Designed miniproteins, single chains. Designs and how they scored, part 32

Each design is a single chain, and the fold is of that chain. pLDDT is the mean over its residues in the fold that is shown.

## One batch from the design tools (miniprotein)

Design m1090
Fold by ESMFold2-Fast:
Structure m1090 (fold): chain A 98 residues (1-98)
Amino acid sequence: MSFEELKQRVIEEGEKARKLYEENKDKLDKIRADHPAQYAAAVETARIAEKKMSEIDPEVAEALRNIALGKLTENPDKVKENMEEVLRIADELVEAAK
């Protein structure tokens, strides 16, 4: 798959994720209060993924941040698995951009 094909998929997933957590801000705030370690893991993952992509493609960097927060909002119990997936996608995008 080309970088452009990966980018399109990530941008689409990122928009869906952004809509999910923006519509569920109360749920995200509750996760921050009730599951602070899981919230911290998602925020750190978003920061790492955004940093990896920000110099390559800022739009993809933002999409990856949105995906990390969206996955946390959707299922906080799977934060470790979902965050590892986000980092894997970021690494795959970095490799495809070479």
Scores: mean pLDDT 84

Design m1091
Fold by ESMFold2-Fast:
Formats: C-alpha cells, sequence, structure tokens
Structure m1091 (fold): chain A 93 residues (1-93)
C-alpha cells in the first residue's frame, strides 16, 4: 500500500498541489488504519477526498492508474485489485 499511496499523492500533487495531495494521502492512511489495513477503505477515502477537493473523475482515474502500477511493481496484489475495482467503478458511472 505505501508505494501506491506515494504514487497517488505524486499524481494528485501535479493536479492540485502538494498540500491538498497530502490531505488526500492522510485521509487514505487514516481509513486504512481504521480498517486494519484494508486497501479498499484507503482507496474509497482517497477518491472521496479528491472529489471534495474538486479533482475531476478523469484526473482521479489517472492518479488511481499510477497507484495501481506502483502496487503491481511492489507485488502488492491486494492493493492493485482494490485500485482496479475502483477504476472500473468510476468508469461505469
Amino acid sequence: MGAALRAFGEAAAEIIGKEKAEEIVNKAAEAAQKANGDPAAAVEAAVEKARELGVSDEDIIAALEKARDAAIAAGDTATAAALEAEIARLRAE
């Protein structure tokens, strides 16, 4: 999960700046901690906070794809699966 959170934060910072990206990453980390490390909870919290901060669904999907690629590279299959599920959900809406 750490590699995915870092990649998501980096992508978000390019869109909305470092301070707002850190708010998203912190919310995702808090959600993961409350959910005993469940990556789905972290992904949901990150998307909700990004939308609250005015990030478009297109930009959120791009950031989630970067996070997914980082999770795959790190061998974190559970986080990669949660990210792919959220990407599919956002594209279906």
Scores: mean pLDDT 83

Design m1092
Fold by ESMFold2-Fast:
Structure m1092 (fold): chain A 70 residues (1-70)
Amino acid sequence: MGEEEIKKKLEEKYEEALKNIKENKASVKDYSYLIAYEMYKAKETNNVEEAQKKIEELTKKQLELLKKNR
């Protein structure tokens, strides 16, 4: 799979995850897609500081969701 195809799929999953969050039906998988997209952007642009902050926030929300469901 080419880099462009991976980017397009991540972007589509990122948009789906954002929609699920807005509709208050986000799953652990949705947060995983958001994290993957931010990691991809950081690697592509080498702009890691903003991506790292977002990844930390998303990881925290994902862990809280997991904890709440237990």
Scores: mean pLDDT 76

Design m1093
Fold by ESMFold2-Fast:
Parts: C-alpha cells; sequence; structure tokens
Structure m1093 (fold): chain A 95 residues (1-95)
C-alpha cells in the first residue's frame, strides 16, 4: 500500500529527527515535529490517491502512529512528544 509505505518512511524520518533534536543541533525548527506532520499528511495523500477519502483517513492514522513510534526509537523525549503532536494535528486536519 502506498499509504503504508509513506507512513513507514515518515516513521523513519521521525526517528532521525528525534535523534537530531536530542543532540541539540540548532536547525531552527524541531526536526521530529516536522517529520511527524509529514508522515501523517503523506500517508493521507497516498491513501486518498489509492482508495479515496476513507483510505486517506486510515493512512493519516497510520502515519501518526508510525511517527510517534519512530520518534521514541530515536530516544528524544521532547522529539517524541513533538512528533506525536504534529502527526495528530496533521491527521486531524486531514479529516
Amino acid sequence: SMAEEAARSGGEAAEGGSRADKEGKPSGVPAAGIAGAGAALGAYLAGKKEGGEEEGKRGAELGAKMAEEGAKKGGGKEGAELAEKAARNAAEGAK
């Protein structure tokens, strides 16, 4: 599924972003939060293209979950919170 692939890629990005945020590298923006929002939105768009609105909604939920899990694996407590919040906001906006 395109939505599943997008969600997985977003989760990996959130993991990397969370690691970078934990290291305190000043990128000007929280990398984990951006990756989380991108995971949910990307999965929504991929799902919507593949199966319409219902698949888009399922993709957004999956993207949000994968982003949170990825950020936790990255070991950044703040990064995990930012990724979960950003992914949830993106999934809610996709409704």
Scores: mean pLDDT 69

Design m1094
Fold by ESMFold2-Fast:
Structure m1094 (fold): chain A 70 residues (1-70)
Amino acid sequence: MRVRVTFPDGAAASAFGAALEAAGIRFRVLSARQEGDKIVIDLEVEDGEAHLERLQALAAANGGTVEAVP
């Protein structure tokens, strides 16, 4: 499943990635870019539909958001 995550800075994005790895969630970074004052990352998440609520919670804990991308 593809998701877009948006964070206020690179430290928040890095902490989110570490949290995914610690949770055993497998993912691949498709793109990472800076849009204005934010970091936007597109991810392919293995079994992402099963992890969506956890992805949203972990992103929110780091000041970010997660959206499912078609």
Scores: mean pLDDT 83

Design m1095
Fold by ESMFold2-Fast:
Structure m1095 (fold): chain A 74 residues (1-74)
Amino acid sequence: SLEDVLKRLEEILKRRQEENDRYAKWKAEGPDEEVFAKELAERRAEIKTRLQKYIDEVNKKISELKKKMEELAK
């Protein structure tokens, strides 16, 4: 079960990292319209910030689970 949880967290982490990359590309290559580009870039920046916080939290959980898995492997 902990192995399954660890796998899920790693999958979430990878997905969040990929989303950050996609948002970065989308922001850089965004719409030609300046007004919309600024507004959407602001929204994307907020999403990226929240995703980064989530990534940090997932990394902490992964570390904790690895320690527990080590303990339970006994």
Scores: mean pLDDT 72

Design m1096
Fold by ESMFold2-Fast:
Structure m1096 (fold): chain A 62 residues (1-62)
Amino acid sequence: MKYFAIISKTKDGNYVVSVYELGSDPSKDEPVLKRTFKTLEDAKNFVKNLPFLDIVDIIDKS
């Protein structure tokens, strides 16, 4: 299975990584994995280090 990740900034200044199966609708479907980070760098490093998921795209919406 292939996945894509979305990084978004919260109102509180944190960064949320949401990982979805390729073909999912982020507005309707639950992410397979969701994590909150205090910095954009930590969020990006987290996605880069997911060795068991085939992440084909990283969408930075922060």
Scores: mean pLDDT 80

Design m1097
Fold by ESMFold2-Fast:
Structure m1097 (fold): chain A 97 residues (1-97)
Amino acid sequence: SAMALLEEAVEAAVAEQLPEAEKLYEEVSSEEEKKEKMEELLKKVIRLTAERLREAGLTEVADRFEELLLGLLESEPGSPEWERLAAEVERLLAELR
């Protein structure tokens, strides 16, 4: 299942970044700096997930996943653009099931 491959890729990417996320909470006292560094870790998780999907032969899925998820991170929550991108993510996930 393409959905199972996506779930495995996300799990692997998140696991690789967990130690760095934990280190951020220990070493960074500023909430604003924590937010910025966590957003960079989330971008890395998205890119690593897309790379694993491409390695599995799901290039179109990888390209769409990366574009949509990075777009969501760069958009303001609740904006029309954020809502549009969120709906496209739901559509992508429905196509993979």
Scores: mean pLDDT 82

Design m1098
Fold by ESMFold2-Fast:
Structure m1098 (fold): chain A 120 residues (1-120)
Amino acid sequence: SHMEKLNALAEDVTRAAERARERMIELAKQGKDPVEAVREATDLLIREVRAAAQKHGLSPETIERLVEAVRRAGDVAIEKARELMKQGKSPEEAAEQAADTFLVETARGVGDVIREELKR
């Protein structure tokens, strides 16, 4: 059913977003710049979300809305990382807080798209 497909997509995206969060923190611990870590993990999540949405038969328009939600979450997380580094936080602390912001913003944006699809 349409609801079963959207629930499966939500589960796939949740797991992918959790992996992206973990990857951001791991990259920063390895000495990568927190902003670059967020960019890399955001690009990975966009690819995984696009693949999952295509697999579940979502329209191209809905897929682009999901991808845009992830891009916006990445942009917010990048801004958060930059602000924290300007405040003198360590790269690891900046990455951890930016990763948490990314997860919350991704859940919000993707959740909004899925809720709109449930009304169709």
Scores: mean pLDDT 89

Design m1099
Fold by ESMFold2-Fast:
Structure m1099 (fold): chain A 73 residues (1-73)
Amino acid sequence: MIIVAVTVPTAARDAVKAVIESFGGRVLTEDVVGDRTTIVAEIPDVPGTLEAFRKAVRAVAPDARVEKIPQPP
């Protein structure tokens, strides 16, 4: 599994959660700062999944920032 942080306008939050669920992922945390929400989620670590996920998130939230978070051992 890979951990990702997705920062989107709060209005796009539900659409991004639907994308996470469609990839078989899970929402771990949500942090609301002003009019933006950062969603931390785990998604399957399958080749191409991160790039497909970024594309799907941008389709529902064009200004979305998607970052892979390294897991400490």
Scores: mean pLDDT 80

Design m1100
Fold by ESMFold2-Fast:
Structure m1100 (fold): chain A 112 residues (1-112)
Amino acid sequence: MRKRVAILAVDTDEEVRKRMAELAEKIARELGLEVVAVETASTIEEAVEKARRAIEEYKPDVLLVVSSSPLMGEEVAEAIRPLAEEAGVHLVVALGGDEEDLRRALEEGAAA
C-alpha cells in the first residue's frame, strides 16, 4: 500500500522554505509516496498549528518536517512529536536543506 505523507517546510526565509517544500514533494513522489499536504511555516507557532491541521484533515502515515535551521527544526519537531504520537503518525525530520538528508528522511518514512 502507498504511504501517505504530509510535508511541512519551516524556515524564516520564504525562498528557502518554498524550495525545500518543492524539493521534498518531488523526492516523496519519486519514492512512490502519496503527498496529501504541502505546508510552509515561518514560525514555530505557525508550524505547530499547520501540523495539527494536516494530521486532523489528511490523517497521513508520515509527517515530514524540513528546515534549513537545525535549531528551529528541532524545536518544531519536539513541539509536534506529542501530536504525531497521539495520532499514530510517524514523525520524520530533515534538517539542513540538503537533498541527500531529505531523501534519507523520506526513505525512512516510506519504510515505516
Scores: mean pLDDT 83

Design m1101
Fold by ESMFold2-Fast:
Structure m1101 (fold): chain A 85 residues (1-85)
Amino acid sequence: ALEEIGKLLGEVVDLAKKYASEEVAKKIEQLAKRAALALSAGDLETAKAYLEEIRKLVEENIKDEEVKKKVLEKIDQAIRIVEEM
């Protein structure tokens, strides 16, 4: 579960670096690190809140509709895994 979320977040960060601005990609990377720390602490509600914030940044800042859909699918998968923990 934790390792799968880590892989999904890594893929989200990589796609953000390619398709979003440097500023937005850096914000997404910081939120992904905060989500990972919250998960390691067992704070699932805080982790989910950070994942939802990443989702909003992706929706607002990635202009390519196919890339956006792919990134959102990865975030939604990570949120589902957290909800099943």
Scores: mean pLDDT 86

Design m1102
Fold by ESMFold2-Fast:
Structure m1102 (fold): chain A 75 residues (1-75)
Amino acid sequence: SSSLAKQKATQDQIDLTAGQIYGKKVNDNFDEYLAMTADQQKTLVDNSRKQGKDIVDNKNNDDNNNNYLNSLISS
């Protein structure tokens, strides 16, 4: 069904965006990342997923998002 395909596509976009945000945060703050506890690393992952979801939701909701997404990815 189109609804299931759309939900999967949305989740895939969230996961991809969250992964890009997470990767940038790790690379930009690598020494800090290495000093993180397991709880802090989990919080970083959770925050990256939340930011990814917010970006995808804003994109789908016809709100401002492209400049914000590009800013996060390009540094």
Scores: mean pLDDT 73

Design m1103
Fold by ESMFold2-Fast:
Structure m1103 (fold): chain A 69 residues (1-69)
Amino acid sequence: ERLVELAKKAAEAGKAGDIDTLSQYAAEIYRLLMEEGKPREEAARYATKVASHALNGDEEKAVEIAKEA
């Protein structure tokens, strides 16, 4: 599950305070969701929610959002 892997990595980066790496993983989630056929607006909402939870180091919530996408 590629999106789940990216959400976990984003949360790890968030816990480390590595915002650049977190942003890169969030951007890749956005790109993959668009490649899967999600509208840009929906892909952006999911990527933003994952990034928000990842920034707080909340891996479980970040992964939950990725699974919903």
Scores: mean pLDDT 84

Design m1104
Fold by ESMFold2-Fast:
Structure m1104 (fold): chain A 80 residues (1-80)
Amino acid sequence: ELKVKVKVIVLDENGNILYESEVQEIPKELFIELLRKLEELGIPFEVEVDGKVFNTVEELEKVELEEGTEVILTLYVPEQ
């Protein structure tokens, strides 16, 4: 039901941009599920919401996400 606007950035170990998406509308629950999957796989990430950076799903779940909230998801590959 509630959707967030997500931009995905993928960085290498030296901070070079490997991939940058356009902003996509994603259901909030699907976005949270994606982040949980990243934690399960041990893939480091950062989520930026309204200038605040979160590194875990637990911290992000404490944030009230509204319809159309803009979110930047940064992934670090191969490692951070």
Scores: mean pLDDT 79

Design m1105
Fold by ESMFold2-Fast:
Structure m1105 (fold): chain A 55 residues (1-55)
Amino acid sequence: MKEIIEIDTDDVEKYAKELAEKTGAEVVSTTESPDGIKVVVLKVGDKEVILAAKK
């Protein structure tokens, strides 16, 4: 299953790392667009969580 969460933060990578530490998730990928939208994909077992933030 995939879950998309949009967050209001200046540093989505840092937020994702802290969330991964708390939940035991793995950071699978980090993508950044020219518009300043950062997307970090976390994997928890068979579930993927996609975090997106715009600067």
Scores: mean pLDDT 72

Design m1106
Fold by ESMFold2-Fast:
Structure m1106 (fold): chain A 92 residues (1-92)
Amino acid sequence: MVSDEEIDEAMELLRQGVFEASRLSNRDDPKKVEYIDLAEQADQLRQQALKDGDDDKAQYLQDAIQQAQKAYAAGKVDEANKILQEAIEKAK
């Protein structure tokens, strides 16, 4: 059977491409670039928590990413950045 780790590696490569494309499309807006960078950091921490078997930390980061995405979609970029930054700090 295919391991969850092999699936996670394939998904990580896809996510890296999405984050890079998002940076390029928003390169003229430094706050949006900051959001993309923080979202990538939070996703990397979530992936690491999943690999470590820390389901609680992975869930916490997933919830924070979703909340930040909702704020970003509502045009609240500063709020989205704050949510991600606080989540990254707590996940250390």
Scores: mean pLDDT 78

Design m1107
Fold by ESMFold2-Fast:
Formats: sequence, structure tokens, C-alpha cells
Structure m1107 (fold): chain A 75 residues (1-75)
Amino acid sequence: QLERDIALALVEIYRAIAKISGDTEAAEHFDRAAEALRQGKVDEASKHLREAYRVAGEPEKGDRLAEEIKALAES
């Protein structure tokens, strides 16, 4: 579970950044992604990561991060 724990830690870091930036809606989606990762629902976590960045106006970054986190969590 080390790779999944690292993926979770990364998502929690991005959540903290969103909260500090005042982007409450993006932070909520990162929280949903973290919960999905804790439950082993990697595809669901990826969807929430994409939505967090879509809300922030950066969908391409969301797609890239979602694939990275999915690859790491499934290692």
C-alpha cells in the first residue's frame, strides 16, 4: 500500500493548497478524491481530481494529475 499512501499524500497536499488559495469548491473535490483512494476506488478518485482542476479552470492539468495518481495507486 506504499504507492497508494503516496498518492493519497499528494492529493492531500493539493487539497491543502486549494484551501489556502480560497478555492473551497476545488478543495471539496480533492477531499472526495482522497476518500475514494482510502476506499481503493482509484477510478472514482481520478474523476474527482479531474473535476477539481476543471473547477479551477485547468482541465488539462487535472487529466494529467489523475493519470499520474491512478498509475501510482495501481502500482
Scores: mean pLDDT 78

Design m1108
Fold by ESMFold2-Fast:
Structure m1108 (fold): chain A 64 residues (1-64)
Amino acid sequence: TLKARAQELYNKFRLDTHGENGKGKGIDLRNLRQVGMSLEEMIGVLLPGLDDEGRQAMADLILS
């Protein structure tokens, strides 16, 4: 559930990479799941791809 919430926040607040129709070079959490990344590791790689609101929401999720 927490992992699914992190993916939802990333999709909502992610920054676009060079304007490819809203699909940036964003990190797909499905790939992170395949390599067995922990939630903490996933959040660490997602943070740089989020805007200020997304980073705040993700921080609140971690601190919960």
Scores: mean pLDDT 55

Design m1109
Fold by ESMFold2-Fast:
Structure m1109 (fold): chain A 62 residues (1-62)
Amino acid sequence: SKAHKLTVEVTQLSDTKAKVTVKIDGKEILTEEVDLDANGNFSVDVEIGGVTLKVTGTYVPK
């Protein structure tokens, strides 16, 4: 199959930190702890097959 599924999982660790896990076809390729800004924004760069993919998102802290 030429189609691959990219999954991004975000788990809050604290009001200012989250754990981001990136999976391809259910296999983990990256796990990083990232800082959450005051609006819950985060960014992670993932390298896959010589290409850099920037993953961005927003997690609202409680």
Scores: mean pLDDT 75

Design m1110
Fold by ESMFold2-Fast:
Structure m1110 (fold): chain A 77 residues (1-77)
Amino acid sequence: SEELFEKTYEKLLEKIKNEEAKKEFEKTKELFEELKRALEEGAPQEEIQKLAEEAFDAGVKALSIQMGLPTVIPPPL
């Protein structure tokens, strides 16, 4: 259930004391909601792909910050 996921996510957000990790988790949620809406509305594949990549990157960054792991940001080409 979407409501269950949102409630669980909100509880996790409240327990995160690292402000930077909290912001990245919120960004991940927003991107995930946009991705879901794009999929439901039949958005172009390129848009879905971009949203999926952005959501994944934000999620990985949030987890890395929370767990104290190094965040690997590839240099811009």
Scores: mean pLDDT 71

Design m1111
Fold by ESMFold2-Fast:
Structure m1111 (fold): chain A 74 residues (1-74)
Amino acid sequence: AAREAAVRALARALREAAKEVLEKRLDEAEVEALMERLRPLFEEAVPGEPADEVERRVGAEMVAELQAFAEALA
């Protein structure tokens, strides 16, 4: 449940950031690097947390990482 909520949060964060990521013309290798950067966030999802709370918390952390990554590319 918690890990599934984290994956759903990741999908939402990626969808929201998709236009910015695409506009920066990332290579597949850069996309893979971004995914590896985000991996610890959903692996650290705490068992027993409500799904909604996990989605909100992990989603916010993933958006922050996506913004940091985008700034590093600028």
Scores: mean pLDDT 61

Design m1112
Fold by ESMFold2-Fast:
Parts: C-alpha cells; sequence; structure tokens
Structure m1112 (fold): chain A 56 residues (1-56)
C-alpha cells in the first residue's frame, strides 16, 4: 500500500545519507535511487542507479 512505500522511501533516503558517509557516493546514489523508486519516480530512480554504477 501507499503508506508502506512512503515508509520505505524515507528509510532508503536515510540509508542513502548514511551510505554516502560510510561507503561513498556510489552507495549513496544507489539507495537514493531506491527511495525514488518507492515514491513512484521510476525515471529518477533509474538515473540515480546508473550514476551509481558509473562510479564503480
Amino acid sequence: GKDRFDKLAQEFEEKSLEAEKTKGRAAGLWYRGLSYGFKGDGKKSLELQRESEKLK
């Protein structure tokens, strides 16, 4: 349901900030992409995941 996806989006946004600090920008971008996916922004999600892969 929507409430579940909203909570997952917030969780992965917070994980993105932590991952950027502890694992670097590629990990941060990956989790940020997942957060946008849970919000229903598939285009932004894919762009962020591709950016993450370019940094590997």
Scores: mean pLDDT 80

Design m1113
Fold by ESMFold2-Fast:
Structure m1113 (fold): chain A 110 residues (1-110)
Amino acid sequence: RVDAALARIDAVVERIAKETGLSEEQKELLRKGHLLDRAEMYLDFGYPLEVAKALAERAGVATLDDTPEQLRENLKKAREEIVKKMEELFKKEDSPYNKRLIKAFEERKK
C-alpha cells in the first residue's frame, strides 16, 4: 500500500542521508527517484492504477488524465530529469561521501 511504500522509502533515504551527509535537495531527489521506481513496479505487478498515481504524485508527476501507458511515459521522463539533477548536485557538493555513493551506484551496474 502507498503508506507502507512511503515509510520504507523514507527509512532508506534517512539512513543514506545520515551515513553520507546528503543535502536536503539531494535527499528529496533520492526520495523522488525511489517513488518513481515504486510506482513503475506497482504498474508492472498489476496493482490498481490509483496506487501508482498516488506514488507518482508524491514525486511531483501530474497523473490526472493518465492511462497506464501515459503514466509509464511520464514516469520515464521524470526519472531521466531526476537522474540528471542528482548527477549535477553530487558534482557540486564535492563531498567524499557523494563520490562514494556515485561509485557504489556504478559498481552495481555490473
Scores: mean pLDDT 69

Design m1114
Fold by ESMFold2-Fast:
Structure m1114 (fold): chain A 81 residues (1-81)
Amino acid sequence: SALFNELLAALRARQFGRAARLLEELLSTRKLSDEEIKALARAAQEVRDLPLLVTLLEAAKRQGASEELLEFIRRLLASIR
């Protein structure tokens, strides 16, 4: 989706405030797929956006994501120094 691509671009540009707003907008619109959650989690970890990773973990839990996906996000969170 356009919002998803804009969110990834904002994360890569380290526009943390914009990325947070775009994630909330996207989450208010629909559920995210597992692949979208993984892509966002990887991008957030690369730019060290801890608050966005936490929000994404909470959203994944709310959506009933698998324990495997939740563990993936938790491992990325633990890797941020």
Scores: mean pLDDT 88

Design m1115
Fold by ESMFold2-Fast:
Structure m1115 (fold): chain A 64 residues (1-64)
Amino acid sequence: VDKERLEELAKKAGVSVETVRNTLEGAKTLAAEGFSREVVKQFIMREGGFSEEVAEEILELAGI
């Protein structure tokens, strides 16, 4: 994943790049386990403290 994209999302969300990367990897894992896109979005919002808008950007970056 593009490092600059992770840094942009981290600044937009007010969190660390590591938080964005961990959330992205968690989202990919849940999708691979068969969870729906809506469930993965809720995971991103709850675990990362992200808004719905930022969660949608993370889902796109994860390829979900």
Scores: mean pLDDT 80

Design m1116
Fold by ESMFold2-Fast:
Structure m1116 (fold): chain A 99 residues (1-99)
Amino acid sequence: AEYLSPRGQLEVKAALVEIRAAVTLLSARRSGNPELVKIAEEARDVVGEKLREALSIPNLEEAQKKIDEIDKLVTEFGRAVDAGDVEKAREILEKLRKL
């Protein structure tokens, strides 16, 4: 296994979270629901911004905690989009914005 620094491991985790947000957008597009597509596009942009902000935190434990919070919300967001739940998807997007 390749030896990654703790910061490098966190960067990989952030990249995987961003990829999952992008995959959720593809799922929304496949659903044909234009409201879900718009929400998923906004969520992908917010996730990218919040992950970039989290990775800029000098304290590793604080950065990791923030990325873990983003990861949990991205997972819940993916479930809402897969269920076609527009209201739940909007609620999770607002939680992402407040991070």
Scores: mean pLDDT 88

Design m1117
Fold by ESMFold2-Fast:
Structure m1117 (fold): chain A 80 residues (1-80)
Amino acid sequence: SMENIKKVIKELKKLLEKTTDPLAQEVLQGTIETLEKVKNEEELETVLTALEDALEAETNPEVQKAIQEAIDIIKKALEE
């Protein structure tokens, strides 16, 4: 639902405000911008899959942490 998408965007914006690493900030900002264009839960699930793939390829610990926290936020919204 659009309500779940808005909730995810709000939680990611809070995460971005607490994030100090510049690369992690860039990833979170890009994720927020992508989610602002998402129209339905199928597209939200596509973003989740892309983040899970990005996490597997990522070697920077701060970026891994940011991606994992974003994944957790999206998964929680999809379980409701």
Scores: mean pLDDT 86

Design m1118
Fold by ESMFold2-Fast:
Structure m1118 (fold): chain A 120 residues (1-120)
Amino acid sequence: SIETVEKILEKAEEVLQLLEKAREAFRNGDYDKAIELARKALQIAEEMLEEARKNKLPDSVLTLAEQLLDVARTALDILEAYKEGKISKEEAIERLDRHVETARQIVEQLKEYYEYLKEK
């Protein structure tokens, strides 16, 4: 339903906002806050995918939800790898920037699909 797609879009936008806040916290040296925000993003992305699957949304929406979940997991992994001293701060920032941009593109595609449904 259109209502279900709207809920999925709202959750996807929340995931993006949390990932952007996690990146900002990381840049500011607030590493524990960055990890906490990324964990919240991952939880919402998991809830979003489960909701999309339960409501039998189109494969295109499921694919976007799965991609956003993967982005959230990868962002958390990057932050944890930095905390463990496995990667440099510069490498972590570059990787986070790419993943936040990927999340933004996914949210944009979900918005385009939602708008398409509203015009039909």
Scores: mean pLDDT 90

Design m1119
Fold by ESMFold2-Fast:
Structure m1119 (fold): chain A 83 residues (1-83)
Amino acid sequence: GTESTVFTSRDPEEAAKAAKEFMENGAFQVTVVALGSDGAVLDTRTFTGLSPEEVEKKVLEFTTEMLKRDPDATFKIIGIKDA
């Protein structure tokens, strides 16, 4: 089976740190969902097979890009691991 953990933040640095921590704690996949101020999905990215450091960098890049599209965006970070 699989187990999921979710973290929500508006801060790109907090989102990136959470994604890194999920990978360090055994997550094989991290998905980041960027939600606009109206709650609509702006974009989503899934990361698999990367190191925790690579995930942190890529999540920071993605969340920073999304804030250029909507400064009020919220980020939902979903880590998935084997249970």
Scores: mean pLDDT 87

Design m1120
Fold by ESMFold2-Fast:
Order: sequence, then structure tokens, then C-alpha cells
Structure m1120 (fold): chain A 89 residues (1-89)
Amino acid sequence: AVAREGEARLVETPEAVRVTGTLPAGKVVDVRILGEYGGEIHLLTLARVEVVDGKTIAEADSDEVSALVARAQEAGVPLTVRVVGFRAD
């Protein structure tokens, strides 16, 4: 399997905190969204994975994202988000 990094986006609104990841077009067999702060890496549970126009779009669990945002803020360090997918070939 070949790992591919996609584009991850963190969106904060008064109503919700969301992380979405978009992978390039192609067949993906495994998708992971990662939150990183202070040298720690956290694997986020996926709430939804779908394919739109040949691209895989994944959304992380909003409660877990909210918890990570709060923890990073408490620690005074930046939170970064990443999405990685694996191909079958």
C-alpha cells in the first residue's frame, strides 16, 4: 500500500468544531485523520467517509475534535490536522 497525504481543514464555528480531510482522486482502502500538538499525535475517530467526484472525503468525530482543540489551547501550543490515505496498489 502507498500512503498519500491529503488536505485537512479545521473549521470552528459558534455551533460546531469540524475537521474534514480530502484525499486526491483514486481508490483508497484506509483513511486516517490525525491531530498533532506539542509533539503528540492523536488518531481521530471517523464520523463519515464518502467518495465525491472520485475524491475521498472524511470527517472526524466532532466531540473528539472539540476535546483536542481544548487540550491544545490549555497547553498553549498550536493544533495541526492531517489526513492520510492508503491505496490497495
Scores: mean pLDDT 79

Design m1121
Fold by ESMFold2-Fast:
Structure m1121 (fold): chain A 82 residues (1-82)
Amino acid sequence: PSPEELEIARRIIESEVTRLLERKGTDRTTVGEVVEAVRRTMDEIELSPGVRDALEGLIEKLKKTFGEDAVVTREQVLEALR
């Protein structure tokens, strides 16, 4: 992915995390729930191959950094995507 596609992917994850927490009425969620929400959006929206590859890479980074069962805040997710 290009630097621009990577930035688009980061913004997509940020938006999905924000939306997920608003729906739950909480300040935290699991990494697995974040991954599920992002993948659902990837299935619903037509994205360029580069943005899709960037999203997959960032999903793997989150899973590797925290683990799927880890409880995370929005701030922790955004920091991990730097």
Scores: mean pLDDT 84

Design m1122
Fold by ESMFold2-Fast:
Structure m1122 (fold): chain A 65 residues (1-65)
Amino acid sequence: MAQIEALLEQLRAAGHEALADELARLIAQGRYDEAVRLAVRAAETSPPEVAAILEQLAYLLDQLR
């Protein structure tokens, strides 16, 4: 949980507040599959540094099943 919160804060700091808020909402609702899909799709169109944050977030969320 703390690692996921840190990654969401990194997204906000990078100027992706709306994406971070949507991911946080899905996570709070236990909708992990939808959060993973959103993060993966967003990573495909993001700069490399933001894509790395999203890929790490997707990996951690996938481990929660």
Scores: mean pLDDT 84

Design m1123
Fold by ESMFold2-Fast:
Structure m1123 (fold): chain A 84 residues (1-84)
Amino acid sequence: PLYRPNELLLAVLRESGETREVFTEGEILYHVLRYADDQGLVDPVTGEVDVSDSPLRDILGVDKFNVSDQDAILARLLKNATLV
C-alpha cells in the first residue's frame, strides 16, 4: 500500500532529499530513521533516540523511542499519513 504524508512528516522526508508525494510503509520508516541518525539523535550503544528538540517529537507525539521498536514507530508515523 502507498501513503501520502501530511505536511509535518513530508517536511522531514524532504530533508532526506525525497521529492515524491507517496511512499510505502518501509520507505517512510527508512527515511525517518535515517533522518534521526543524520541529525545525531541516535545513541549508538542503546539505540535510544531523543527527539525532544526535533520536529519528530511533534510527528511521533513522544520525547524518546528506541530504533528496535520499529512496529511502534511505524504505527505513530502512519498517524501522519493517509492511505491512497
Scores: mean pLDDT 83

Design m1124
Fold by ESMFold2-Fast:
Structure m1124 (fold): chain A 66 residues (1-66)
Amino acid sequence: APRPAPAGWSAEEYEDMLLLLRAIQEVADEYKARTGELAELDAAEEERLLEEIRRRYAELRAEAAA
């Protein structure tokens, strides 16, 4: 399979981790599109990106459950 579960992980736990990684990637790509580069982040900007990642992750989980 293209996404084998690591030892000790359930398929559900592994899928959840993949959704988190997808959220991180999507937010990073959007940030690059806005700035042209991943410049050094101010603490406030870092906090905003983390909040956006958390929101995107929640959305992806909801979509996967639907």
Scores: mean pLDDT 72

